# Designed miniproteins, single chains, continued (4), part 41

Each design is a single chain, and the fold is of that chain. pLDDT is the mean over its residues in the fold that is shown.

## One batch from the design tools (miniprotein)

Design m13486
Fold by ESMFold2-Fast:
Structure m13486 (fold): chain A 68 residues (1-68)
Amino acid sequence: AGNAGAQAADEAEQLAREKFKDLPESIVNAAATAARRAAMRAFHQGKTPEESVKAGLEAAEKVAKELA
């Protein structure tokens, strides 16, 4: 697959939206955006897709907690 990084970013975004679905939409969107960016960054740094998704979720959790 030519877009493994994009797939990891999409997965991290979807998991962040599901995890934080009970928060205000603005916070969910910020967390999801952070998840996507962190996952893409991790993948570009040579992390596996699974490690990239994990990095995305960790970034999303931090953003959600800081904004809530």
Scores: mean pLDDT 82

Design m13487
Fold by ESMFold2-Fast:
Structure m13487 (fold): chain A 94 residues (1-94)
Amino acid sequence: MKEEIRKKLEELAKKEGVEVDVDGIVDSLEELNLLEDALKILKNSKTLLTFTAAMILLILGVPLEEAVELAKDEEKTLKKAKEALEKERKKQEE
């Protein structure tokens, strides 16, 4: 599981030309008990950006099943993640 997530993240990062601390991400997912959930999302994610957006939605309270389905559609996932983050920012600035 941990090694599968690492390999998939490295593949996506290389494909998109972005540099990420893959080990740091994997260790963070392990500490948060999100390794299994992250792997399910990664299996549907074609880009690192889609994976990141779907993980943000999961952390913000979107059900795993919904986050996994959203990861199939990059545009929809990004839009929902941006809206959810903006909503959280507004709560802090009230």
Scores: mean pLDDT 79

Design m13488
Fold by ESMFold2-Fast:
Structure m13488 (fold): chain A 90 residues (1-90)
Amino acid sequence: SQQIIDIFQQTLQQISRHHPDIYSQIQSIFNQRIPQIQQSSPQQMLQISFHTYGQMIDTIRSSDSNDTRGITIIHQTSGRIHAIIQQQMA
């Protein structure tokens, strides 16, 4: 679970470079989910991660619908986290 949290933190720093105006809102969404991720099974972590991505994407779309760089970063991160969780379930 710490590996997943570290990847999310790295992703947040990348998003802050493109969406500094909404960084605090996105960081708040992630921070709210950290305890759930730490206490979850791999299957539950996958579900929580997807809900977290959805909220972050919605926040970006609401602030600046013309800049998709943050959304692309979230999609790339979601693929990596999905692969890690699937490996833990195997």
Scores: mean pLDDT 76

Design m13489
Fold by ESMFold2-Fast:
Order: sequence, then structure tokens, then C-alpha cells
Structure m13489 (fold): chain A 55 residues (1-55)
Amino acid sequence: MDRAQAATRELSEIVKEYDLTPDQQAQLSRKAAELVAAGASPEEIRKALKELAEK
């Protein structure tokens, strides 16, 4: 719950900051879901999503 909530917030902020395309948004959403399922921390989720947003 907390991780999913944090992942959703980080995803939204990164999408807005980097002006991502819908395809890039889909890639980030999939990665966020995988990290949440794996029990990653909010910081780990943020780092991974930022790396994907950078390409």
C-alpha cells in the first residue's frame, strides 16, 4: 500500500517533469508495478523510474 502510493506519486512527478510520451509513461508504469511487487523502497522506486525517464 505505502509503496504503491509512493510509486504512483513518483511516476506522476517524473511524467510531468520530463514531459514523457504515453509510451514512456507505460514503460515507467510497468517498472513501478514490478518494483512495488518486489518490495522496493520509495527511494529505490524513484531512482529506477528516473533512470528509465532519462532513457
Scores: mean pLDDT 75

Design m13490
Fold by ESMFold2-Fast:
Structure m13490 (fold): chain A 73 residues (1-73)
Amino acid sequence: MSEETLAEVELAIVTMLLALAKRFLEKGDKQTAISVAKKAIELANKVKERYPSLKEEADRIIKEAQEILKKAE
């Protein structure tokens, strides 16, 4: 797997986790939404550390995940 392909896969995983966190919040499962949102933030931080070119995308995901945490609390 090329480094660029791996970056795309990691970003896709983080994006899916963000969508999943939003879905759990919509269902009223606040605890799961919090857990998944925190995981999305952790992985997004790793993505931007390894792939600076994806920093803007990763920062957007982190911001959205933080909004989920705020709404769940």
Scores: mean pLDDT 81

Design m13491
Fold by ESMFold2-Fast:
Structure m13491 (fold): chain A 113 residues (1-113)
Amino acid sequence: SLEEYEAALRAQAAALRAAGVDVIKMDVFEGTKEEFEKRAIELYRDVLAEVLRRMGLPEEAQRVRKASKEELDAIARELHRRGLASVGYGAYYEKIEGDKYKGVIFAVGRRGP
């Protein structure tokens, strides 16, 4: 269920932090598939910006807050290629009615190789 999925993500948060995850963002959201995609990109942007800020790149972090998904993907890919950081996101959602879904969106960032 959605509640079980959310509980599992929250339960793993402390273990993920202990394993070197620097930034964790999670949101319980209700909306259309398009709104879920938009919200997932917003969390992705927020986490990537925070990782860059913690790396001492505040100017790049500010640019990323307004970046497109394509730009976010390019930056995340380059950081990973250089062994500087890894950033990812995921979602779980269930249909409630019509074109509406309720779910959890999760984004995580880690500095280093």
Scores: mean pLDDT 81

Design m13492
Fold by ESMFold2-Fast:
Structure m13492 (fold): chain A 69 residues (1-69)
Amino acid sequence: FNRLESSHEVIGGLPTALVLDHDDNKIIAAVITDDPEAAKKALEEAGFKVVSVVPLDSGKYLVIGEKKA
């Protein structure tokens, strides 16, 4: 994994983009979904702390989680 590399993973059955924050040694996960509660639960089960949920114009949500790398 590299912070300049586009990575797509599946966490709890959800397509997830991962970014490494090297300054704080954290992994950031971003999920676009129409079920933000399921996405929050899947990220928390994968060890991420959910830090943001942003509603999008499409009726979907951007859910952002962080964990230590």
Scores: mean pLDDT 70

Design m13493
Fold by ESMFold2-Fast:
Structure m13493 (fold): chain A 93 residues (1-93)
Amino acid sequence: NAKKKMEEYRKKAADLIYEAFTKAGLVEEGERYRDILLNGSPGEAGKAIADAIKLFRKLAEESEDGEWYRKYADELLKLLNEMAKAIAEYKKS
């Protein structure tokens, strides 16, 4: 069921993104992205994940603890790809 998988991936992405932003000291941004991922459109959720990946990759280059930010970016990229596949399957149904 593509719809249920899409909802599960959005929930996982919301939890991961909130944790990452909170640890980075960006609590308000983390709350905003989490809201978009849980309540926004699929397109808005996908864009939010892509924007977060870009931000965490930038933070990884600027920080001595870059490995931690890269790990979050990689996990978000996996979730984005799985969510995009689920959306594509849902639209074909």
Scores: mean pLDDT 76

Design m13494
Fold by ESMFold2-Fast:
Formats: structure tokens, C-alpha cells, sequence
Structure m13494 (fold): chain A 100 residues (1-100)
């Protein structure tokens, strides 16, 4: 079972290797260095935006690595998938899993 710190490290690795040239990923990596700002943004996103609950349940079936890849893909290509994966990561590992 991965710790929140191990999840954060693996997420950083995926983003820096697969999507390093993507401007949205670069912006997220910079934001994720600031724990207070990241926590405030995550709370705002999950409070004010409708999450696809069916997609949340499907993403919960993924293993840790598959879930992190789904989050990265959502961040780059699919805002609905991003929000759903964000909810799963925060509920399973806490917001600390996104502090990189």
C-alpha cells in the first residue's frame, strides 16, 4: 500500500516524464510546491464543481499507478476525468498526496 508521500513522488515522476512539455502540467507542478495554495484550490474545486460520480466509482477500481496515470491524463486532456481522479486521490490518500 503506497503512503501519501510515495503517491506524491510517483505522480511527480509520471508528470515529469510523460507530460513534461505540457504547460498545464508545468503550472500544476509549480502550484503543487505550495501546500496551502494547493489545499485551498482542491477544496474550491471539489466544493464548487460537479464531479462525475459514476467515473469516481470506476476510478476507485484502478490500482495506485493506474489512478495516477488517469489523474495525469485528466489534467492534460479531460477536465471531468481530472476532477473525478482528484476526488479519488484526496479521499484515498489525502491532499498531501498532491504536494510535490
Amino acid sequence: MMSPEEVAKKLKEILETEYKDNSTVQGFLELAKNEELLKALVEDLLENYKVNEELVEELKKLNDEELLKAFAEGLVFDSEKFLSALKVLVEKYGVESLVI
Scores: mean pLDDT 82

Design m13495
Fold by ESMFold2-Fast:
Structure m13495 (fold): chain A 73 residues (1-73)
Amino acid sequence: VVYVPTEAEKRAAEALYRDSPLFRRFLETSGIELFSREHYSLVRSLLASAGLDVSDPVTAEVIARVEAVLRGE
């Protein structure tokens, strides 16, 4: 079954992948398939850990908060 992400999930995942080299490296190291259900689940989890959700705009500050969470892991 193909996972169908919301527009907000797609935008958040695309922005983090485009603008965060650390997030890209984490995906590669973790063996997560790009833009899979697991990729979208990780994006939601990381944003939630930073006190955000996928509907919040992915600004440079949001990327910095997500990268801080990744460095703590």
Scores: mean pLDDT 80

Design m13496
Fold by ESMFold2-Fast:
Structure m13496 (fold): chain A 71 residues (1-71)
Amino acid sequence: SSRDPFGHAKQSEKEGNYEEAGKGYEVIAEGALAEGDLKLASEFYRKAGEMYEKAGNFEKAKEMFKKADEL
């Protein structure tokens, strides 16, 4: 079975594993970007940024928000 990246990211978020949730949402954003879905990519880069902020990873959070704003 293929992994459900969104389900995995949501589960990590519910468990308070914000670093893992951020990585999961970042992967989804990159997939959306590869498919040309700029709106979906922007939404998930923003979610990844919010998760990285909650994890205390402010450098990654800033990078994700910048990617979202540039789309």
Scores: mean pLDDT 85

Design m13497
Fold by ESMFold2-Fast:
Structure m13497 (fold): chain A 70 residues (1-70)
Amino acid sequence: SEEAEKALQKGREALAAGNYQEAVDYFKKAIEIDPNFAEAYLGLARAYAALGQNSEAAKWGKKYVEIREA
C-alpha cells in the first residue's frame, strides 16, 4: 500500500492548497488501491465537505467510521 500512501499524501497536499476536486481524485485513488484505508475515506469526506457536497461528505464519513470499527 505504498502507492495508496502516496495518493493519500497528494490528496492531503491538494486539500491544504484548496484544490478540493484534486483532493477528491487522489483520495478516491487511495481507496481504489486500498479499500480498507480508513484515512483515505476521512480525507474524501473532508474534501467533499469543502466543496459543499454535504451528502457525499456524510456518505464517506460514515464509511470511515465503519472501517475504523471493523
Scores: mean pLDDT 89

Design m13498
Fold by ESMFold2-Fast:
Structure m13498 (fold): chain A 60 residues (1-60)
Amino acid sequence: MRTLVGEFPNIESAIAGALAAIGLAPEAEVKVEGNKVTVTTEASDEEVERIERYLESLSG
């Protein structure tokens, strides 16, 4: 199990990030708290890295 946390400039970006995470890892638990998105998944380290890079692309 891996936990990834992404912080976004606003709530709209956080929601977009959460939707992207669900699309990339539909089995993952995704939680949105304001501008923060937490993804908990049993996916491989490579898949977690892909999710992280995608979330980073949305934040800046």
Scores: mean pLDDT 75

Design m13499
Fold by ESMFold2-Fast:
Structure m13499 (fold): chain A 59 residues (1-59)
Amino acid sequence: SNVEEIQKLIEEGEKAKTEEEAKLYYELAIGMAHILRALGMLTPEMAELEEKARELLKK
């Protein structure tokens, strides 16, 4: 599902060996959520994951 794909991107970012790699995964998760919002497919759970990815990018 789209929720599982966003979760996987965040998990890969958390496991990433470099900060640069981690940030790319978080940006991909946010990008996927933006596309889903544009398609009218964004769920509240996906929006929560998007916010989590944004907070992780602030580090």
Scores: mean pLDDT 85

Design m13500
Fold by ESMFold2-Fast:
Structure m13500 (fold): chain A 68 residues (1-68)
Amino acid sequence: NKEDALAFLESIEKEREKLLEKAKEAGKDVKEIEEEIEVQEKIAELVIADKYEEARKLAEEYEEKRKK
């Protein structure tokens, strides 16, 4: 889990620009994409800090907010 979180942080560093560029290309709200990336980074940081319960809770809250 920590290894996955570290790999994710490395991936997001490279993919962030691509995701934002693709969002602009599609006429999407870049702020929404940026917010999603921010939440994912916070979740990964919590996992690295062994705060798995807090990471799960944050992920659940964000998912529920996006569903409706």
Scores: mean pLDDT 72

Design m13502
Fold by ESMFold2-Fast:
Structure m13502 (fold): chain A 65 residues (1-65)
Amino acid sequence: MELEKAIKEFRMMAEALDLGAEGVRIEGDTIVVYLRRDDPERAAEQAERLRRLAEELGLPLRIRF
């Protein structure tokens, strides 16, 4: 149940960051978020916000470009 709540919160964050919900996936017990590499400064800001959310939820996060 917590994993379903967590994925919903990550999808909402991804939408707020203009990434789209499709950029958020679950691989085993790890949440994976795919970021665009065409804007490194924006990608770094998005990665920081996603890392903070993962820390708050106590979940492993992997960021891919």
Scores: mean pLDDT 72

Design m13503
Fold by ESMFold2-Fast:
Structure m13503 (fold): chain A 85 residues (1-85)
Amino acid sequence: MDLEAVRADVAAALADPELRARLLALLRAIPAQAEALVKAGKISEEQAKRIIELAERLLAAIEAGDAEAAARAAIELEKAIQEAI
């Protein structure tokens, strides 16, 4: 995915209060899900830390209304998840 497409999707999500709330809820669930995957032996602690860091960065960018920073964080988060699984 390119940065421009992800930025457009993030901007749309930020404009829709219901979609924004769902996205924030999903991102807030990532730390607990990553920790559960480490406990299950499916990913390493280092992979979990990277995923959590990127999810927190994406969450902060969305709460700040920074669509470009959110798009960059989303791309890196997707890559980290794909590399872990």
Scores: mean pLDDT 78

Design m13504
Fold by ESMFold2-Fast:
Structure m13504 (fold): chain A 105 residues (1-105)
Amino acid sequence: ASATASVPDEEGMVGLLRDYRAGRLGMDQEESADGSYRRVSFRDGEGRVYISAEGSDAAAFQAALAEAAAALRDVLARLKEEGRVTPEEAAILEQLIAVLEAQAA
C-alpha cells in the first residue's frame, strides 16, 4: 500500500486562510468503487490544491491523514511563533485540521 500527503508551507497556509475567509476553499473526497483508493483535498476555486492526503487502502489513507495533520500543525506553530496569524485565524486553521482528521472516521 502507498500513502501520500501534501501540505502547504507558511505562505501557502496564509493563502489557504485567505481563500477560506473569502468562501473560495473547497473540500473534495474521492473513493474508488472497490475501496482500494481514498483521497481528500482542500483546494481554491480554481482547482489549486493546498492540502491532499491519499492512500491505496484504509490504513494507508489514515496514515496519510495523520501525516498531513501533523505537518499542518507544525506549519501553524511556526506561523504563531512568527506572529503571522491572529488567535482567531489560528482557531480557523485548527478547525480545518480537525475537519481533515475527521475524514479518517
Scores: mean pLDDT 84

Design m13505
Fold by ESMFold2-Fast:
Structure m13505 (fold): chain A 71 residues (1-71)
Amino acid sequence: SAEVDALLAKAKAAAEAGDYEAAAEHLREAARLTKEAVREAGRKAGREEEAERLVAEIERRTAELIAKIKA
């Protein structure tokens, strides 16, 4: 959580500075860590199918956001 929060803060700072490439990289890293945490939680709770559905949603929304900031 703290790691993801730090990456999102870096992404916001980069975007505010007009560095959309750096912002996209930080968003991708935050998404990767979030997907790992979701999968781990799913395994621990015995909800692997729900975890994979959330992972797919995170991937889709991250790609959409990156496309928007690069447009």
Scores: mean pLDDT 84

Design m13506
Fold by ESMFold2-Fast:
Structure m13506 (fold): chain A 80 residues (1-80)
Amino acid sequence: SVVELVRRALEAIKEVAESDLSETRKRIFTEASLTVAAMGAYVLGDLETADRLHELADKVAAGAPLEEVIRELEELIEEL
């Protein structure tokens, strides 16, 4: 389900945020996780969720804090 897909992405991103990886690697891994989740949502036919996940990936690429991304993903899960 789309909920499980978004939850998996959130769990992965939280793990990355708590890791000792560099800020650059945290950004890259977070962007990749969001992009994979967006592709999964597209395949499942949830275009709205796919677009929101893709927008978050773009924000991460532009330097958005991971804490903001985590909050937005938690909000998205509550809406699904």
Scores: mean pLDDT 86

Design m13507
Fold by ESMFold2-Fast:
Structure m13507 (fold): chain A 64 residues (1-64)
Amino acid sequence: SAREKELEQLMADIRAAYLKIVAEGDEESKEEAARIVQKAMKNPDDLELLQNGLEELKKLLEEK
């Protein structure tokens, strides 16, 4: 379904953002990213939680 495709894409985007932070971030950024991912994955069928998690990870990447 369209919803399943959207959830898969969001999970892939979250994973990609998380891996960038783990590769390039400092220890505090890595810990924050792990917390964001854990919160987003509480209900992996909740589109809003996944979208919010991705947005927080993107902000973390943009803060340099």
Scores: mean pLDDT 81

Design m13508
Fold by ESMFold2-Fast:
Structure m13508 (fold): chain A 82 residues (1-82)
Amino acid sequence: LKEEAEELFDKGLEAYRAGKYEEAIKYFEEAIKLLEKLDSDEAKRELAAAYFNLGLAYEKLGKKEEAEEAYKKAEEIIDSLK
């Protein structure tokens, strides 16, 4: 699960760099689904990173509300680790 989530996250980053923002969103969403099944602090850090990058991809598509929601999720996860 963790290695699979990391691979999906990396594919999302590659799609984002290629300007394929809708594809990047799909990869980040799938990575998030897998990471949510894990309870480790490391998985929570990866989950926050996935939500943050999901927000960046939404911004590129002009989806400001979805981007703000994703950023808020990332912040809530990071705050839970303090």
Scores: mean pLDDT 85

Design m13509
Fold by ESMFold2-Fast:
Structure m13509 (fold): chain A 66 residues (1-66)
Amino acid sequence: SEEEKRKEELIEEILELAKEKRGLSEEEQEKLREFLEKNYDVEQLELLLEAYKRLASEGLSEEEAE
């Protein structure tokens, strides 16, 4: 139960970062969420989140550019 909640929290953070950087649609977010839930455990998700954060700090990030 706690592991399930932690996993969901990590997936949500990863999705937020991916959404911010790439503007993922609802369909793309759902597909990514399911993929992560099926293929990644908590430890792997933590590593993936750290990788996303590092890429965000190093990479070019765009928001709503007018």
Scores: mean pLDDT 74

Design m13510
Fold by ESMFold2-Fast:
Structure m13510 (fold): chain A 73 residues (1-73)
Amino acid sequence: SPLNAERTARFREVLEENGKLMKEKMKKLKEEIAAKNETDPKKITRKLLEVFVENAAWLGAQIDAALAELRAA
């Protein structure tokens, strides 16, 4: 089915972009922790959770956009 092929391709694209985005965000977080010489586990954990929350929001928005495109097609 053409729709199944599109769904698979769109989901693959979202996952690939998510991987790149998370790699970049984790790199920036690591650089920030190093630059601030942050050793407080609570602060480090909070920053890590903030990155995961932002990633979840981004991924959700991308999935919603992909579904809207498939409905419009």
Scores: mean pLDDT 79

Design m13511
Fold by ESMFold2-Fast:
Structure m13511 (fold): chain A 60 residues (1-60)
Amino acid sequence: GAAEAFERRLAELAANPPSPELAGVLRAIGETLRRIGDAIDEGLAKGVAPPAVPVVEPEL
């Protein structure tokens, strides 16, 4: 399916990154996407709609 094709593309990029700087960026993006997926699963389990955009708090 589409998920398998996507995983294959990520594996190819991870195996032969064009530069070490790009490899770091790709890793950070992957970690962020994983966290978003976990948040969606948690929200659905609690019967709460997942947020489309994170709420920005004034003066963190």
Scores: mean pLDDT 64

Design m13512
Fold by ESMFold2-Fast:
Structure m13512 (fold): chain A 57 residues (1-57)
Amino acid sequence: MLMVASAPVPQTSEEELELRVGDRVEVLEEVDENYVLARSLATGRVGRVPKSALRPA
């Protein structure tokens, strides 16, 4: 599922995906109630992203 970052996401750990506002991601799976595993379309990197930072593309 394609989504867009509505808020900046800092990389605070190696498991997290760094995003800037407007970055597009492919959601791969749901990790928990608050996080998804996603791939950045700009960088190809995969990591955890807070659901609250994402909106439908």
Scores: mean pLDDT 79

Design m13513
Fold by ESMFold2-Fast:
Structure m13513 (fold): chain A 99 residues (1-99)
Amino acid sequence: SELEELQKFQEEVLELAREIAEEELRRIDEEILALAERHGISRATVRSSSLAELLALLREQGASEEELRAFREELLELEVRRLEVAVTAVVEAKELLKK
């Protein structure tokens, strides 16, 4: 019963965290898609490709090593922001549900 109560609490924290983060994570996803689109990569390709595959596509399109580095750095900054939003939402959800 205690394990079931802990599992239920975990599920409630994760669900509330999802609700808290949903709009901001959606905005970050759109920024990632817009970044790729500015570099000539379709939204569908971004959703189905690894970072290595995206960099290979840009190289085939004639992107310089400087452009590839800039793309990687910008994408990593957005992915770090995504992680920070998710972590903050979990902490917030936990505090709200502790009452």
Scores: mean pLDDT 82

Design m13514
Fold by ESMFold2-Fast:
Structure m13514 (fold): chain A 70 residues (1-70)
Amino acid sequence: SDENLKKLSEEYYNVINDYHNGKISPKEAIEKLKELKKKVENDKSIPEEEKKSFIETLDKYIEKLKEEEK
């Protein structure tokens, strides 16, 4: 549902903000985003197109954070 997608998007935004504010490490941010990705993949109420777009966004940010973890 739109409400579920909105909540997951808010979780994403919170992870990114916590990372940028120095509240969490790159490793912790990666772990949280991977958990969020699993939530998105397992949510049967989210349309496939929106799910794919969200997962692509999460994957890109995870890869960026992996470069910063090195």
Scores: mean pLDDT 84

Design m13515
Fold by ESMFold2-Fast:
Structure m13515 (fold): chain A 70 residues (1-70)
Amino acid sequence: MEEGRRLLEEARRLREEARRLIEEGKELIEKGEETGDLKLILRGIGLILRGIGLETEAELLERRAEELIR
């Protein structure tokens, strides 16, 4: 059951990274809106999308870890 624990740790790391990317993306969008910088807004959107992707990957790893523990 070492593999299940490893997958859960990896999922936790991905969720932490996803959270940071989403937070950074939101800050960039807010700055872009405040300054009228479209490039900053687009960069922020890109970071949020990447963060969502990592959250999806973390969910998949958590699901696989659950199957291995069962």
Scores: mean pLDDT 83

Design m13516
Fold by ESMFold2-Fast:
Structure m13516 (fold): chain A 83 residues (1-83)
Amino acid sequence: MEELREEIEELAERAAELAQSESLEASVTATMALMLTTIARKILEQAEEGKLDIEEAKEEARELIERARKLIEEAEEIIRKAE
């Protein structure tokens, strides 16, 4: 669980930085990644509260983390191409 939270925090930090980009496309893409990290965090929170099965919540969070990572990579690519 803690490893997933650490990954979520790292991705959220990267996404927040990229969301400040002057490129609208990169900023929007990074904002979408940030939203996915927020959803993943809430899912893990609900599992801790006993509202969700912990293993199912971890699996769901991993899927959201993977999507967020891809969006962050896309935002970085957009910025690179614009330079």
Scores: mean pLDDT 84

Design m13519
Fold by ESMFold2-Fast:
Structure m13519 (fold): chain A 55 residues (1-55)
Amino acid sequence: MVSEKELRLAVLQVAISAFNAADSNTSSVAKLSASEQAELQALLERYRAEKARLE
């Protein structure tokens, strides 16, 4: 049985990887304002913190 913790870790890893891939796709990020880019970074940090707590 996969624990909820292990499933959550896998989902968070996918989300973090998607954000890292988005950083290399300038067409999407370039459309964001400076404040929106700061919010994106804050969301990424939240996901990283959650993953660290579950590891």
Scores: mean pLDDT 69

Design m13520
Fold by ESMFold2-Fast:
Structure m13520 (fold): chain A 75 residues (1-75)
Amino acid sequence: VSERELEGGVLAVEVAVLKVLAEKYAEKGDIEGVKEAIERLERLLERARELGAEEVAEYAEEVIRELREKLKELE
């Protein structure tokens, strides 16, 4: 496994963890928690794009979109 492949895999796990965490914040009505998770996901998206990890970038974009929709409903 190349360093790039390993790093892409780590990013994918980080996106998945933040998705679960953000969903828990949304369930509690924790607007600040959801906003923080989106910010962290946006940083992971930038990193995935830099690495050319297209599938991870697409996944992060989808998660960010879903969380922004949830945030809009909570605000």
Scores: mean pLDDT 81

Design m13521
Fold by ESMFold2-Fast:
Structure m13521 (fold): chain A 72 residues (1-72)
Amino acid sequence: PSEELLEAAAEGARRASPLEAGAVVAAATGSDQKNGIAGAEAIKARDVEAAMRAAGVGESGLRQAAEGLAKG
């Protein structure tokens, strides 16, 4: 994802509860709630590699998760 999208997604995740942010990531990536929460935490830290590992997705899946967090 772009730096601007990651910043917007991190801000969205910070405004949401961990469960809400995790649910957005889980829905976008097809991961479970635990992995969605871990992915959202990595996005808050702007750690792209950790977010991809946690959610089990590549850059395209991470972009969808980031778009969901930024939009919601």
Scores: mean pLDDT 82

Design m13522
Fold by ESMFold2-Fast:
Parts: structure tokens; sequence; C-alpha cells
Structure m13522 (fold): chain A 75 residues (1-75)
């Protein structure tokens, strides 16, 4: 089981990875305004989850919901 500090580091790692993906997609002109907003809202929710020490299951759900929304916007 991860300590609180290790959990926060893991969440920070996820946030940074999402930011990198967002930047890559923006550079390629592949992000719509709606997709950009989904990335920004996801980052905000993950930062709030880190601050409030939310369970990793909830953090994972935030990521899954964001992936689904981005996929829908590609349709």
Amino acid sequence: MLSEEEQKEYIEFIIERIKEIKEELEKKGLLSEEQKKVFEETIKKLEEGKENNKPLEEIEKIGQEAAEKITELLS
C-alpha cells in the first residue's frame, strides 16, 4: 500500500503526464477547445484529489471519465 506521500507523488506523475499529452496534441493542432477543457478539468480534479488525499480508485475513475469524454469528442 502506498503511503500518503507516495500517493501524492504518483498523482503528480499522472498530472505531469497528462500535461505532456495535452502539449503534444496542441502542438499538432489536434485539440479542440472542448478537448482542451476536458484536459484542464481533469488536471484540476486530480490536483484536488491529491490535496484531499482521495483514494487511488477515485483518481483512476477521474482518468477513465476524462478518456471517455475525449473519445466522444473525437466522434
Scores: mean pLDDT 77

